# Designed miniproteins, single chains, continued (5): the designs that were tried, part 55

Each design is a single chain, and the fold is of that chain. pLDDT is the mean over its residues in the fold that is shown.

## One batch from the design tools (miniprotein)

Design m17900
Fold by ESMFold2-Fast:
Structure m17900 (fold): chain A 69 residues (1-69)
Amino acid sequence: MLSEQDRIVLRQAEVAEEAAKEAESKGNLKYAAELYRLAARYIRANATSEEALKRADELDEKAKELEEK
């Protein structure tokens, strides 16, 4: 289960994810991918639960999709 600390980490990563979505909407795909990768790295560095790390994997996958394009 997610701890309070992991919830805070995920919420902060969500801010970076929102910025990535804005960049993606503007056609800045490279910048959007960098922001998704930063969010994933932030979670991996600061979270301890399996659920939080699964979220990081999801964000990393999104970044890879944008980099492939």
Scores: mean pLDDT 79

Design m17901
Fold by ESMFold2-Fast:
Structure m17901 (fold): chain A 57 residues (1-57)
Amino acid sequence: SDEEIEALRKQAQEEMALMSRYLALTAVDPERSRREALEHSAKANELYDQLAALSGA
């Protein structure tokens, strides 16, 4: 369970990093950048919800 929690935390951090990277590209391709940032933000939220559930159990 600790290994699962750490893996989920790392995945959430990676998704947040990708979101930030795509937001930085808004000057190049604002439509794609916004879509990609939203998708990675949504994935990070799902991972954080899973972390909350595992920590509360």
Scores: mean pLDDT 80

Design m17902
Fold by ESMFold2-Fast:
Structure m17902 (fold): chain A 64 residues (1-64)
Amino acid sequence: AAAARDAANQGIVKAANLLLEGKITPEEARKLAVDSLVAAGFDPETAERYADRAVESAEQAKAL
């Protein structure tokens, strides 16, 4: 009944990929990831923490 975490993870991965492609800014990627997590039922504070982690990973990959 609840693949909410899987759906949220897919949303944040999509935001991170758009950031890696240079199509959006880190701030835009963070907002998209937060919105996806909140839509999946996460509270805003938890959503922000997960979004930050995904954006940081994408930024590190882009810097390589």
Scores: mean pLDDT 74

Design m17903
Fold by ESMFold2-Fast:
Structure m17903 (fold): chain A 92 residues (1-92)
Amino acid sequence: SKEVPEELVELGRRFEEALKAGDLEKALELLKEIAKLAIENEQYLLAAEAYKEMAKIAKELGDDELAKEYEEKSKELLEKAKEKLAAEKAAA
């Protein structure tokens, strides 16, 4: 697996703060940034989790169509993450 960029760690903290504040729009914005960077860095498990949370927040904001798109993307990324994890375990 590639190293997690410092930017991803900071975005994760800001995301948690936005959730604690009840700022769902800001939380969704931060998750989009996390997902983009995670995909670029081939961190598929992190990206899958980000899309899963994006789907939940989109639904809470009333955007059911967007939530379905994010759910589908999360499933695709989770499959890639499982394949990568299996390969890493086989190499250990």
Scores: mean pLDDT 83

Design m17904
Fold by ESMFold2-Fast:
Structure m17904 (fold): chain A 100 residues (1-100)
Amino acid sequence: MTASDKLGRFLAGLREISETLGATFELETTRYTDPADTRVIELRLTVTVPESKYEEVKERLYELLKEAGVEVLSESEEIDPEEKTVTLTLELRFEADAPP
C-alpha cells in the first residue's frame, strides 16, 4: 500500500467519525516527499470534539490510525472549559509498505 493509499483510507474513516460523532478536523501537510513519489507523507491533524464525545472519538481515531498503518509522532490535548470542547493535535506519518 502506498502512503497516498493509506492517507485515502484514513480520510474516509475521518469523514465517517465526523458524520457520526460531530467531530471537526483540519489537516495541514508538514512533509510531502514528492507528488510523483509519495513514499512518505507527514501531516498535522487537529480534531475538535465536544468533551462528552472525546473518549469515543479518540478510541475510534486510534483504531482508524492502526488499521490504516499510520504512525503517531506526537500528541497534544487542549481542553476548552468555556466551550466544553477538547482539541486533539496529532502529528502523523504515512509510509508506503515495503515492496515484496
Scores: mean pLDDT 76

Design m17905
Fold by ESMFold2-Fast:
Structure m17905 (fold): chain A 111 residues (1-111)
Amino acid sequence: EVKEKIELYLKMVELARKVIESTDPDEIIALMKELIEIAKKLGVPDEFIERLEQALKDLEANPDDPEAIRKAQGAAGDLMRYAVRAIVELAPQVELDEELKKGVEWARRAL
């Protein structure tokens, strides 16, 4: 259970980072939809989910708007910081295999 949560938070960090590094609206839209689903599954606070959903709605309405892209990237960045904090808090509670240890170290550097 805790190990599965760490794996989902690590995937969330990876996807959020891809949103931040992307300039392709179609890619950002697809990544944000996946982020929202994972965030709901993990029970992330509604404030993060609502911000992601609003940013997604704005970007879908105007994919060529640089401000809509920037807001989506900002929402993803906030979620990424939340996910890293959750990973750091959960990691001491379980025995991590080598792959998860590498993932946790990578996520800590994403701050």
Scores: mean pLDDT 84

Design m17906
Fold by ESMFold2-Fast:
Structure m17906 (fold): chain A 75 residues (1-75)
Amino acid sequence: MAEEAAQLAAKTAAVLAALGASEEQAIREGKRTAESLGAEAEVEVKREGDLVTAKAKAIDKEGNVGEGEYTVEAP
């Protein structure tokens, strides 16, 4: 579940940032996504031209650690 939480957090952050959300807003919503799955996540977002990459690391209640990364091209 930690890996799924990290993957969804990264995807949420990358997509929101690509749609024009601020980096801070994208990170906050990514963290909320992980929390909804019972995990705590650290999220990083980087914009490089038209590419947005988000990375997330999540830990669940059982101490399992998962990582996720998602890259999307902004319109």
Scores: mean pLDDT 82

Design m17907
Fold by ESMFold2-Fast:
Structure m17907 (fold): chain A 79 residues (1-79)
Amino acid sequence: MSDVEIKKLADALIKELGLSKEKAEQIANQVRQAVNSVVGLFPTEEEKKKAIEAGKQVLIDAGIPESKAEELAKKYVKV
């Protein structure tokens, strides 16, 4: 994920969930780390799906409801 995508995810966490800037940026960076751990330089379609699932799991672990975590991961996790 690029810095632009991380910023967009953090902004969505602030706007939609009322998180502080610091907490939203922390969660967005955790999503970035999880996504980057499952994708290579040229990610396959399967690796892109795994990246979305990894991002979704980080959001769930941060206390975001599963349905909302899935929506945010599908919208903002870009590889």
Scores: mean pLDDT 80

Design m17908
Fold by ESMFold2-Fast:
Structure m17908 (fold): chain A 87 residues (1-87)
Amino acid sequence: SLDELKEQMKKLAEELLKILSKVDPERAKKYREELEKAFKENDLEKFEKIVEQMVLHLHLYHPELSEEVLKIAKEIKEILDKIKELE
């Protein structure tokens, strides 16, 4: 269902935030607030953009985490694409 896909996306974004919070807790807090707002507003494009920004930051400053981060980002993208097909 659409609600199940949105919950899965939220859980994956939370995992991404947990990774970021271990290396940059202040930045993780800001992205969490932005993601929660985008999710509440049902702004999937903004949600995707915020995820992209987190991934780019982690790639540039914490490349040792890139493999795990890119895997989560890919799963989020696949769910977003499924949600877009249903809306």
Scores: mean pLDDT 84

Design m17909
Fold by ESMFold2-Fast:
Structure m17909 (fold): chain A 93 residues (1-93)
Amino acid sequence: MPKRIVIVVLSRDPQFLEEAREVAALLEAQGHEVKVVNGEGDAELALEKALKAAEEFKADEILVGSPEDPEAARRVAEELKKALPEVPVEAAA
């Protein structure tokens, strides 16, 4: 079933943002709608942007990635789960 997926990147490295865009392209090829949110390595900014994107986009799922700081990705995912209890949220390493 087609889903609306928000991908949150917690990195200032353009390589990881590019990887997130490649994952988005693969998901879109499978019939999903994807929005990529760049938190620029700032967990608070990432959380604010993710909440806004999820509400405006009506997200069915949220994926949070921080290859540089997996603990920050987990914290952002936990806060998103509290704010959006009906939306599945996963932290990716």
Scores: mean pLDDT 80

Design m17910
Fold by ESMFold2-Fast:
Structure m17910 (fold): chain A 62 residues (1-62)
Amino acid sequence: ALAARQAADADDAVANVRRAAAENPEMEVGDVEAVIRATPVLVQPAGAGGASGGALARARAA
């Protein structure tokens, strides 16, 4: 349960990073993704604890 939630949060963080990288094509998407995967458990969006506002919260959690 908790592990699944942490995986979901990490996945959302990766999606956010990919979106930001897409807006800035000079960034290496592969490099950014590799860093996220290397530290998946450390990817913790502070303040993202609500599923209701998760979409907006993570979009602004940059």
Scores: mean pLDDT 56

Design m17911
Fold by ESMFold2-Fast:
Structure m17911 (fold): chain A 86 residues (1-86)
Amino acid sequence: DVDALVDEAIRKFEEALNAETPEEAKQKIKEGLDLLREAYARSRDPVERVGLREAIKFAEEGLKAETLEQMKENIKKALDILRRVA
């Protein structure tokens, strides 16, 4: 179920925003990103796929970020997109 995968990804990204270290944030971002990639692969709706792809892009930028603050900034952008899709 795509909606269930998106809801789980949202929870993982919310956990990333509460992380106290870059390592903890990165692990939660990876978990959420894997869920979003599965949701994208299963989605048949072109509008939903565009939103998921944009959220994936921000999550990937969060994973590449050098600081906890930059990781969280990118994850906030991903969450804003996902909350519009869900």
Scores: mean pLDDT 88

Design m17912
Fold by ESMFold2-Fast:
Structure m17912 (fold): chain A 80 residues (1-80)
Amino acid sequence: MKILAFGAVVRSPEEAERLRRIAEEYSRKHGVTVVLGIVLVEDDPEALDDPDYVSRLMDEATRKAQEEAEKLKAEIEKLK
């Protein structure tokens, strides 16, 4: 099984839920497992206009996505 890990920065819990639904549909259509690392923006809405701030948030989201992918891989190994 192919595992795809994506980091995402969102402004609301509703955006996070929408992305999870999209990931589930993509996984079903393509026979892959999509894992999302989601970071909710805590602060200034204008901060998303700063590439350095967004880059730091994307690094955090990518780290979370990798952690979730490793957890899923461990669960799959357990089921063998």
Scores: mean pLDDT 74

Design m17913
Fold by ESMFold2-Fast:
Structure m17913 (fold): chain A 90 residues (1-90)
Amino acid sequence: SLSEEQLRLIIEESEAALPKVDDLYDDPSIAENVKLQLRLARLMAEQALKGIAEFEELLRRLEEMLKEAGGDVDAIREAAERFIDELEEL
């Protein structure tokens, strides 16, 4: 498991990277996927820091969704977006 210091670093690095993504990636589809991954990493770290028991259950469901998606980028994106929506409702 990640330490509180590592979780805080993930939040800080994700927030710093988000406004720069469109400058780093010329392909809008790649840029949107990278922004989604950064948003997901930040939200997961924020919920883990809050010590929310529901977060562990949501992580387990995300893991199962990602296993079902395999290498399908669209399915991975949809799983991440659903996970973000569920995290924001906690």
Scores: mean pLDDT 78

Design m17914
Fold by ESMFold2-Fast:
Structure m17914 (fold): chain A 95 residues (1-95)
Amino acid sequence: SLDEITQETIEKLKNAKTREEMIKILKEFLDYGVENLSYDELVESLRKLHKVILDLLQKAGDSGDMKAIEEMIKLYGEFLRLSGKALGKKRKKES
């Protein structure tokens, strides 16, 4: 189900050790979403993933570690870019 696939992606993100691993997980989910989900389903999953990424950014902020904060800001920027590209591609495919 959509909820199971989204939750699996969330757990993979929580267990990832590097920004590079997190980006790979996000790309694999987005590629799956463009092929297999509706636009509205992809949006709903991205809302849930966005909350997870904001929680990671908040934890980095609370740590006082500027390098951790900068890495999470980079992750958030890549998340926005990749999500926007996937949604744009999905809209064109369903047009």
Scores: mean pLDDT 86

Design m17915
Fold by ESMFold2-Fast:
Structure m17915 (fold): chain A 70 residues (1-70)
Amino acid sequence: MTLEHTIPGSLSAAEAGRLAAALGRSAVALGFDKLVITLRSPSEEKAAAAEAGARAAAPDLEIVVEVEEE
């Protein structure tokens, strides 16, 4: 089962990473096997931070980071 969440474009890279880590922890706690994170108004830094944050929090979870342009 997949957990999907959109990270708002107003967040910094550090904030996106922290939110992605929280989403990863929540996905594992709720028994999800896949997390899809969609970034709005992304930068390379923001995308890298979100992927790193989620992966650090949930290393065994299938994590997909998608980009949604503004």
Scores: mean pLDDT 80

Design m17916
Fold by ESMFold2-Fast:
Structure m17916 (fold): chain A 70 residues (1-70)
Amino acid sequence: SSALEAARELGEELAREASKTGQPVSRSTVVDGARINVSAVPQGDKVKVYVSVTDPDGTVTTETFEYPIP
């Protein structure tokens, strides 16, 4: 879905920000009626990214992934 794609793109953006600052960062937005929540948390040599998408019908999709800090 466009909302899930937007959530993944936001997750990559926040992972880069968290990697540069060494600080946790979170964003929430709405795309096509779906609520997107993304958190990027630096943990040592990596950033953990948590994605949650809640569709208008109440269906929740969650993804978690890690990005290495260069």
Scores: mean pLDDT 81

Design m17917
Fold by ESMFold2-Fast:
Structure m17917 (fold): chain A 65 residues (1-65)
Amino acid sequence: METTWVVIDSEEETEVRPEDVKIGDELNALSDKVVDLIPESPELAVTGARDLTQGRVIGTIVAAT
């Protein structure tokens, strides 16, 4: 499955391509949660991802196409 999403640092908003995303504990938990929401509500997944991150936000999330 292919999923595209961009991580934007809250301190400095900058588009980061998926290949430049660092998968850590915080991001891993976020990604897992987002994937769980995507099948039900893609829009909600984007909003939820932003709320899950306290210092980092996922600017754009594209559901698996």
Scores: mean pLDDT 42

Design m17918
Fold by ESMFold2-Fast:
Structure m17918 (fold): chain A 84 residues (1-84)
Amino acid sequence: MASEELIEKALEMLYEEYKVLYGYLPETEEAKAILREEARRVAAAFEAALKDPSVTAEEFHRALLPGVFAALDEAHKLDLEAAA
């Protein structure tokens, strides 16, 4: 498992991106749980990339982005459902 420090940093970044995209921070426990799981995935991928010097920052970002945006979209849908 990735370090708790990396998970915390990834979660902070996901919350900031959520706020940039939607104008508010995650509100529901369900939305927060989705982002926490994505933060663990991102942190683990980052830790693995640090061990492989052949992986470029460009390749790392390209591989992560689809999952990150899918998690942000899923979390936002849960917040919208709670607001309805």
Scores: mean pLDDT 80

Design m17919
Fold by ESMFold2-Fast:
Structure m17919 (fold): chain A 94 residues (1-94)
Amino acid sequence: MVEELLERAREALETIRRARRTGDVEAARRALDELRRAGFELVDAAPLSPLEKEIAKGVIALLIGVAMWFLDKGDFETALELAERALEVALSTL
């Protein structure tokens, strides 16, 4: 159900926020990957054309990839902002 995917995506985002406070890079990295998976499933559930789904998933993948790159540099703030943007993209497809 879409509601379960939304809960998982929001829990992943909260995990990134917590990891930012504690400096837990590994927890943030796992949460970013979970957010990507939940985002892709939200897009697949959306009433979109195959091309629109491909574009939305591409944008989510790019945002999460860049977030992981900033996380590797210790920039949790930018990683969190990009993660929030990835969720916004997924939500905009509903």
Scores: mean pLDDT 85

Design m17920
Fold by ESMFold2-Fast:
Structure m17920 (fold): chain A 116 residues (1-116)
Amino acid sequence: ATEEAKKYAEEAKRYAELAEEAAKKGDSREAARYASEAGYYASKAGEAVKRGGKWEYAAEAGKYAKRAAEAAAEAAKKGEGEDAIRAVGGAVDAIGGAADAALAARKQGGSFEEAL
């Protein structure tokens, strides 16, 4: 459980950094894809914490998913048409994953504020 939560937090970080780089380059489609992945891994970190993993890893994964959501939102402002809509979708996915992770961290004794 703890090793899984740690692994998912590391994946959330990796995809958040990729989303930020894609947004910086104006690649709204890639920013959307990476933000969705960051949200997915943050949600998985939350599930691992609910199974007895350390709450700190869900808090960490949630923070990275939030960063990925911000990157996708910035990419949506620069994108046009379908790419902009996809970037909004990626931001929504990442926020959802961040919320899942934050709630799991809070339930297992962590601070909700530290997870956001």
Scores: mean pLDDT 85

Design m17921
Fold by ESMFold2-Fast:
Structure m17921 (fold): chain A 83 residues (1-83)
Amino acid sequence: MKKILEEARKRGLEAAKQLIDHIMKDVALSDEQREQLARQAVDIALQADLENLERERRGLPVDHGRPGELVRALVEERGAALA
């Protein structure tokens, strides 16, 4: 379990930073703002993944797209607020 969570967190941080760089290319973000936003995106995505695992354990329908949608929505919303 720990290795899977570490890999998921690493992939999430890399994906979040790439998405932030892509969406926010016209906005000057400080290193602190970029790191903060990436961490928030990863935390939200991991929480959604854990909820999906709990649902799967209970035999409930799982929304595999939800973690990615939450990351995208957060970056887009924060980007608009910083413009």
Scores: mean pLDDT 72

Design m17922
Fold by ESMFold2-Fast:
Structure m17922 (fold): chain A 68 residues (1-68)
Amino acid sequence: MLKIPVPKTVEEARLLARLVIHELRTIPASELSEETIKAIEELIKEVGKLDPEAAKEAREVLERSLRE
């Protein structure tokens, strides 16, 4: 199970969003488990509470990875 970090500042939220985007671009979609996808969705939701634009960017990358 992927441990979900909770960002405390806008800067942390932006950093976590960038790390998620990097991971999604590096890992092929076939290697993403349903549990990992759920954990990433939860992380994006937490990021969105502090920085909705960063969360939107990460969500768009996740959706592209899952649709292709």
Scores: mean pLDDT 75

Design m17923
Fold by ESMFold2-Fast:
Structure m17923 (fold): chain A 94 residues (1-94)
Amino acid sequence: SVLEEAIKELEKLLEEARALGLSLAATAIEVAIEELKKALKEENKEEQIFILEVALGIVEIARGVARIVGDEEEVELLDKAIEILRKVIDYLKD
């Protein structure tokens, strides 16, 4: 499942964020993982997409905050999380 693969990729990024002490990225990615796990239990495709778009929004807000405070490592890690989420959303919309 593309969702299960995305959860595993995000869990790897979460481990990296925690190891580097990137608390903003870690918190945003952890919330995104929880939302993707909810999406995995949803049987309605439109509801799955909505949950994923909410998760994407949360990560994008965190990235915006990281950029304002000048934390380039947080920005780079959050950009990777955004790429994973966008890829899953695009796959589900096809």
Scores: mean pLDDT 89

Design m17924
Fold by ESMFold2-Fast:
Structure m17924 (fold): chain A 68 residues (1-68)
Amino acid sequence: MDKMNQYIEEAKAKGFTAQADDVRAGAELLIQQGKTDEAVGLAQLVADGDAKTQKEAAALSKEMVESS
């Protein structure tokens, strides 16, 4: 949990607040499904990824939320 939150805060610090918020919602869904490692991985993509990876992670997170 803490590692996921660290990545989300790191992404926000880099100016990617909208992408970080979208990824947080998707990561919380993964945690509810018991997929904690996948949730941390998704958060890491928005923190450490390039602009394309950040957009793809945010888009995937939105799709997961809308499909739920």
Scores: mean pLDDT 78

Design m17925
Fold by ESMFold2-Fast:
Structure m17925 (fold): chain A 88 residues (1-88)
Amino acid sequence: SSAKQKELQQIEEDYSILTLAKEAGLSSSRVRDILRNRDDERIAEIGEAVLNGEKIDGKGLSEEDLKRLEELEKKVKEAKEELAKKAA
């Protein structure tokens, strides 16, 4: 039960941070970190910067990175919605 709860929280956080990161127009290197490392510190830093209205210094996203980010966002969103309905 505890493990399942942590999985739900991780999905929720990943989805929110990825959405904010996309809107901020992150660099390819940061998108790569989000997709591969998913380091709490890296993800939290990006989220905080966006929430504070800070302009994130990015070199622009490659088409491949952008597509992977969008794909992941959709999958996480679907999983989040399904789990939220089960929690209710």
Scores: mean pLDDT 53

Design m17926
Fold by ESMFold2-Fast:
Structure m17926 (fold): chain A 98 residues (1-98)
Amino acid sequence: SAAALSLEEAKERAREALERWRRELAEARAAGADPEELALAEEALRRLEELIATAESVEELLRGVAEVQLAVLEAVGRRRSTPDIEAALARVRALLAA
């Protein structure tokens, strides 16, 4: 479970996720995703990059990770509008509400 992660492990996972989401966001932009959603996702990626450097708790870092994932999925979802993406968005929103 996420509660068992060390801060170092959480930061490593966040770095891997950041690289993946940067690629997904670039692909979404190339495919004509909503510029406003792309801008929000880019802002979230920038904040996550700062959090990877400065976060002192797993909770703080995981909240930032969830916010970035939500923003990226919304940008991709507007482009594709698939049931799978909508289900993924619902899961991420549930994580942010916890």
Scores: mean pLDDT 74

Design m17927
Fold by ESMFold2-Fast:
Structure m17927 (fold): chain A 60 residues (1-60)
Amino acid sequence: SPTEAFSENLRKSIDDMKKDLAEVEKQISAETDPRKGGLLLTVKGILEAGIAFAEMVLER
């Protein structure tokens, strides 16, 4: 099991990633360049996967 310090750091990382995800979603909504839009969607997918994985680790 992760230590309290590790769990606190992981929870903070999840919070930071969720904040980054919200900013990426705002950028996607404003983006008119399809290439840049595609890159933003890729970043969104990476953040969503990272959050899901980190939450899975925290639930242990």
Scores: mean pLDDT 85

Design m17928
Fold by ESMFold2-Fast:
Structure m17928 (fold): chain A 74 residues (1-74)
Amino acid sequence: MMSPLEVVEEAGKLFNVPEELLKKVLETLKTLSERDQNVLAAIFLDELLKENPDAPEELKKKIREWKEYLLSRA
């Protein structure tokens, strides 16, 4: 199953997050404990959902499932 870093990278690409911003988020995640990585990654996914209300429902459901998975490991 995907790591929090892999989830953030894939979600960022799906929502066309700028590379510079995505790189900063990933670098921040690498400095954290595994538990805190799961929490911050889940927060990042939640923000993507809030900023992209018009995204396809299937994509939003996938992101919500990833968020729930990350939080279950926090």
Scores: mean pLDDT 83

Design m17929
Fold by ESMFold2-Fast:
Structure m17929 (fold): chain A 70 residues (1-70)
Amino acid sequence: MSVREALERLIAVLDAEAETLRAQGQDDLAAVADETRARLRSILDLPDEEARAKLAEIMAETQRRVQALV
C-alpha cells in the first residue's frame, strides 16, 4: 500500500468519525477531526518521505488538542 492510499483511507475514517461526533453533540472533538482531515488532505500529493514526516507532526498536534478538550 502506498502512503497516499493509507492517507486516503485515514481521511475517510476521520470524515466518518467527525460526522458521528457531531451527531453526538461533541462539536469540539468533531472540529479537531475536521481540521486533522484537512491537514492530511494537504499532504496527500507530497513525496512519501515528506508525507510521513508531516503525518507524524499532524498526529502529535491532534493528540495535544484532544488532551486539551478532556
Scores: mean pLDDT 80

Design m17930
Fold by ESMFold2-Fast:
Structure m17930 (fold): chain A 119 residues (1-119)
Amino acid sequence: SLAEAIRAAADEAAQRVESALGPKGKTYAEGLRKAGDAAVKYIENPEEAEKIVEELQKESPVFGLLARAAVETVRAALDPSHQPEADKAVREAFDALRKESPALAIAAGDFLTRMREAL
């Protein structure tokens, strides 16, 4: 299913960042999985997905931006009129991710690419 493909993309990215950074990557791996969960939840219940994004933004601003990018990417795939919002969210997320960690930015890029391929 699309939900399984999104979760698999997040899990692969999480494993990659843990492999690259070791114990320091564990928090990043958790953030990547939470961003994937937000994207999956958007398919089932968009209002609940917004709550997940908001909570993640409070917990970790960088992963809040990534979760927003993931949700907006799903929204744009379902309705192309939302592509400008998705492009902006992805740009804002990657500006923050690159400042946080280059390895995290690469893993997040793989996540969004694999998710987009599944859409």
Scores: mean pLDDT 88

Design m17931
Fold by ESMFold2-Fast:
Structure m17931 (fold): chain A 75 residues (1-75)
Amino acid sequence: SLIDKKMEEFKKTLIGKIKEYLASLPRGAAVTVDELAEKLGISKEEAQKAVDRLVESGFVEKRVEGGKTLYRLRE
């Protein structure tokens, strides 16, 4: 449907923005879902869904440091 197509386009745009943001960070830098949500002006739930998709695709890695869940570019 038209709505499903718009949602897919939105997800692609959001994923693109997250990739661009992470690529702009210093090598090895890691961010929380809270930081992504604030930077992109989206909800924590939307940021979590998008970053989970990036982890599943192998673009981003999930790690725990000092009791915080962090996400960084793989490679």
Scores: mean pLDDT 76

Design m17932
Fold by ESMFold2-Fast:
Structure m17932 (fold): chain A 73 residues (1-73)
Amino acid sequence: DREARIREVERALLRSEAANAGITLTDEQIEDMLAGRLERFSEEQREMYERARRRAEALLDAMELGRETAREE
């Protein structure tokens, strides 16, 4: 379930990015961001979401490539 894994990683990275920036995000705000409801958020918060999303995709891609490389080796 690729989408479920992406969402789980995005949640973890969003919380991490918010903590590093000194921003408190509620579970409701995190779910709104993950659902693409970004219009209520500041440009800074949207940038934080985009960083978390790119990082989640990169991590999942690296994991999938690692499995393929292990199979091909």
Scores: mean pLDDT 70

Design m17933
Fold by ESMFold2-Fast:
Structure m17933 (fold): chain A 80 residues (1-80)
Amino acid sequence: MEALEEAKKYLELAKEKVEETKKIDEEAGKKMEKILEQAKKVADEMLSDPEAMAQTMKSGYGSVKKLLEKTKKEVEEKKK
């Protein structure tokens, strides 16, 4: 049960990062959304292993967080 709550938490955090990215760069946001959808599909296949599901969601969140940081940096560089 705790692992399912952890997976949901990372999914919500990842969705927030996707939303932020769409406001800065719509194309980058769409790419992140696809990454999150893929991570969710993989996690759904791991229903028999809640820990693996939580790790998959955590990895997905890490990927979208990294992409948001990269997108922010690229936008900031263009403003200079």
Scores: mean pLDDT 77

Design m17934
Fold by ESMFold2-Fast:
Order: C-alpha cells, then structure tokens, then sequence
Structure m17934 (fold): chain A 91 residues (1-91)
C-alpha cells in the first residue's frame, strides 16, 4: 500500500539520520575508515529510499523529497570532509 511505502521511506530516512550522526562522531574522533563505512551504509539506504520514493504518489514525493535531498547533501559534505582528512593524514 502507499501508506506502507511511505512508512518504509520514513524509516529509511530515520536510519540514514542515525548513520550520519554516527559517521560525524567517528569523523570528529579521527576514525576516518569507520566514518567512511557508515557513510557507505547511509548511501545504500538513501539509494533504497530514492527507489521507493519514485513509487509514491506525487503528493507524498513532494513531501518526502526535500528530506531525501537534505540527507544526500549531508552525506556528500561529510564524505568530502573525511576524504580531505584522509589525504592530510597521508602527507
């Protein structure tokens, strides 16, 4: 049902938020490989959420799409920070 798909997308986005918080904590502690692994998990869940979002009604897509885009942006930005920190450690 549409309600079940919406609930699954919301659950995936909540798990992505948790993984981003964990990755940020790992990054702050210098655990860069752990941060990368957590961001890989977050990206996999975002890809699943995007696939399910495509199956939703236009109204539900409009409501949930901003949350997906915001989470994708945070993953990209944090991954860039992790990448820079890894390069600095290799120097």
Amino acid sequence: SQAELVAEVEALLAEVRALIRQARAAYKQGKLDEADALLDEAQALLDRAAALLAQLSPADRRRLMPRLIEAEAEVVLLRMQVHIAKKEKEK
Scores: mean pLDDT 90

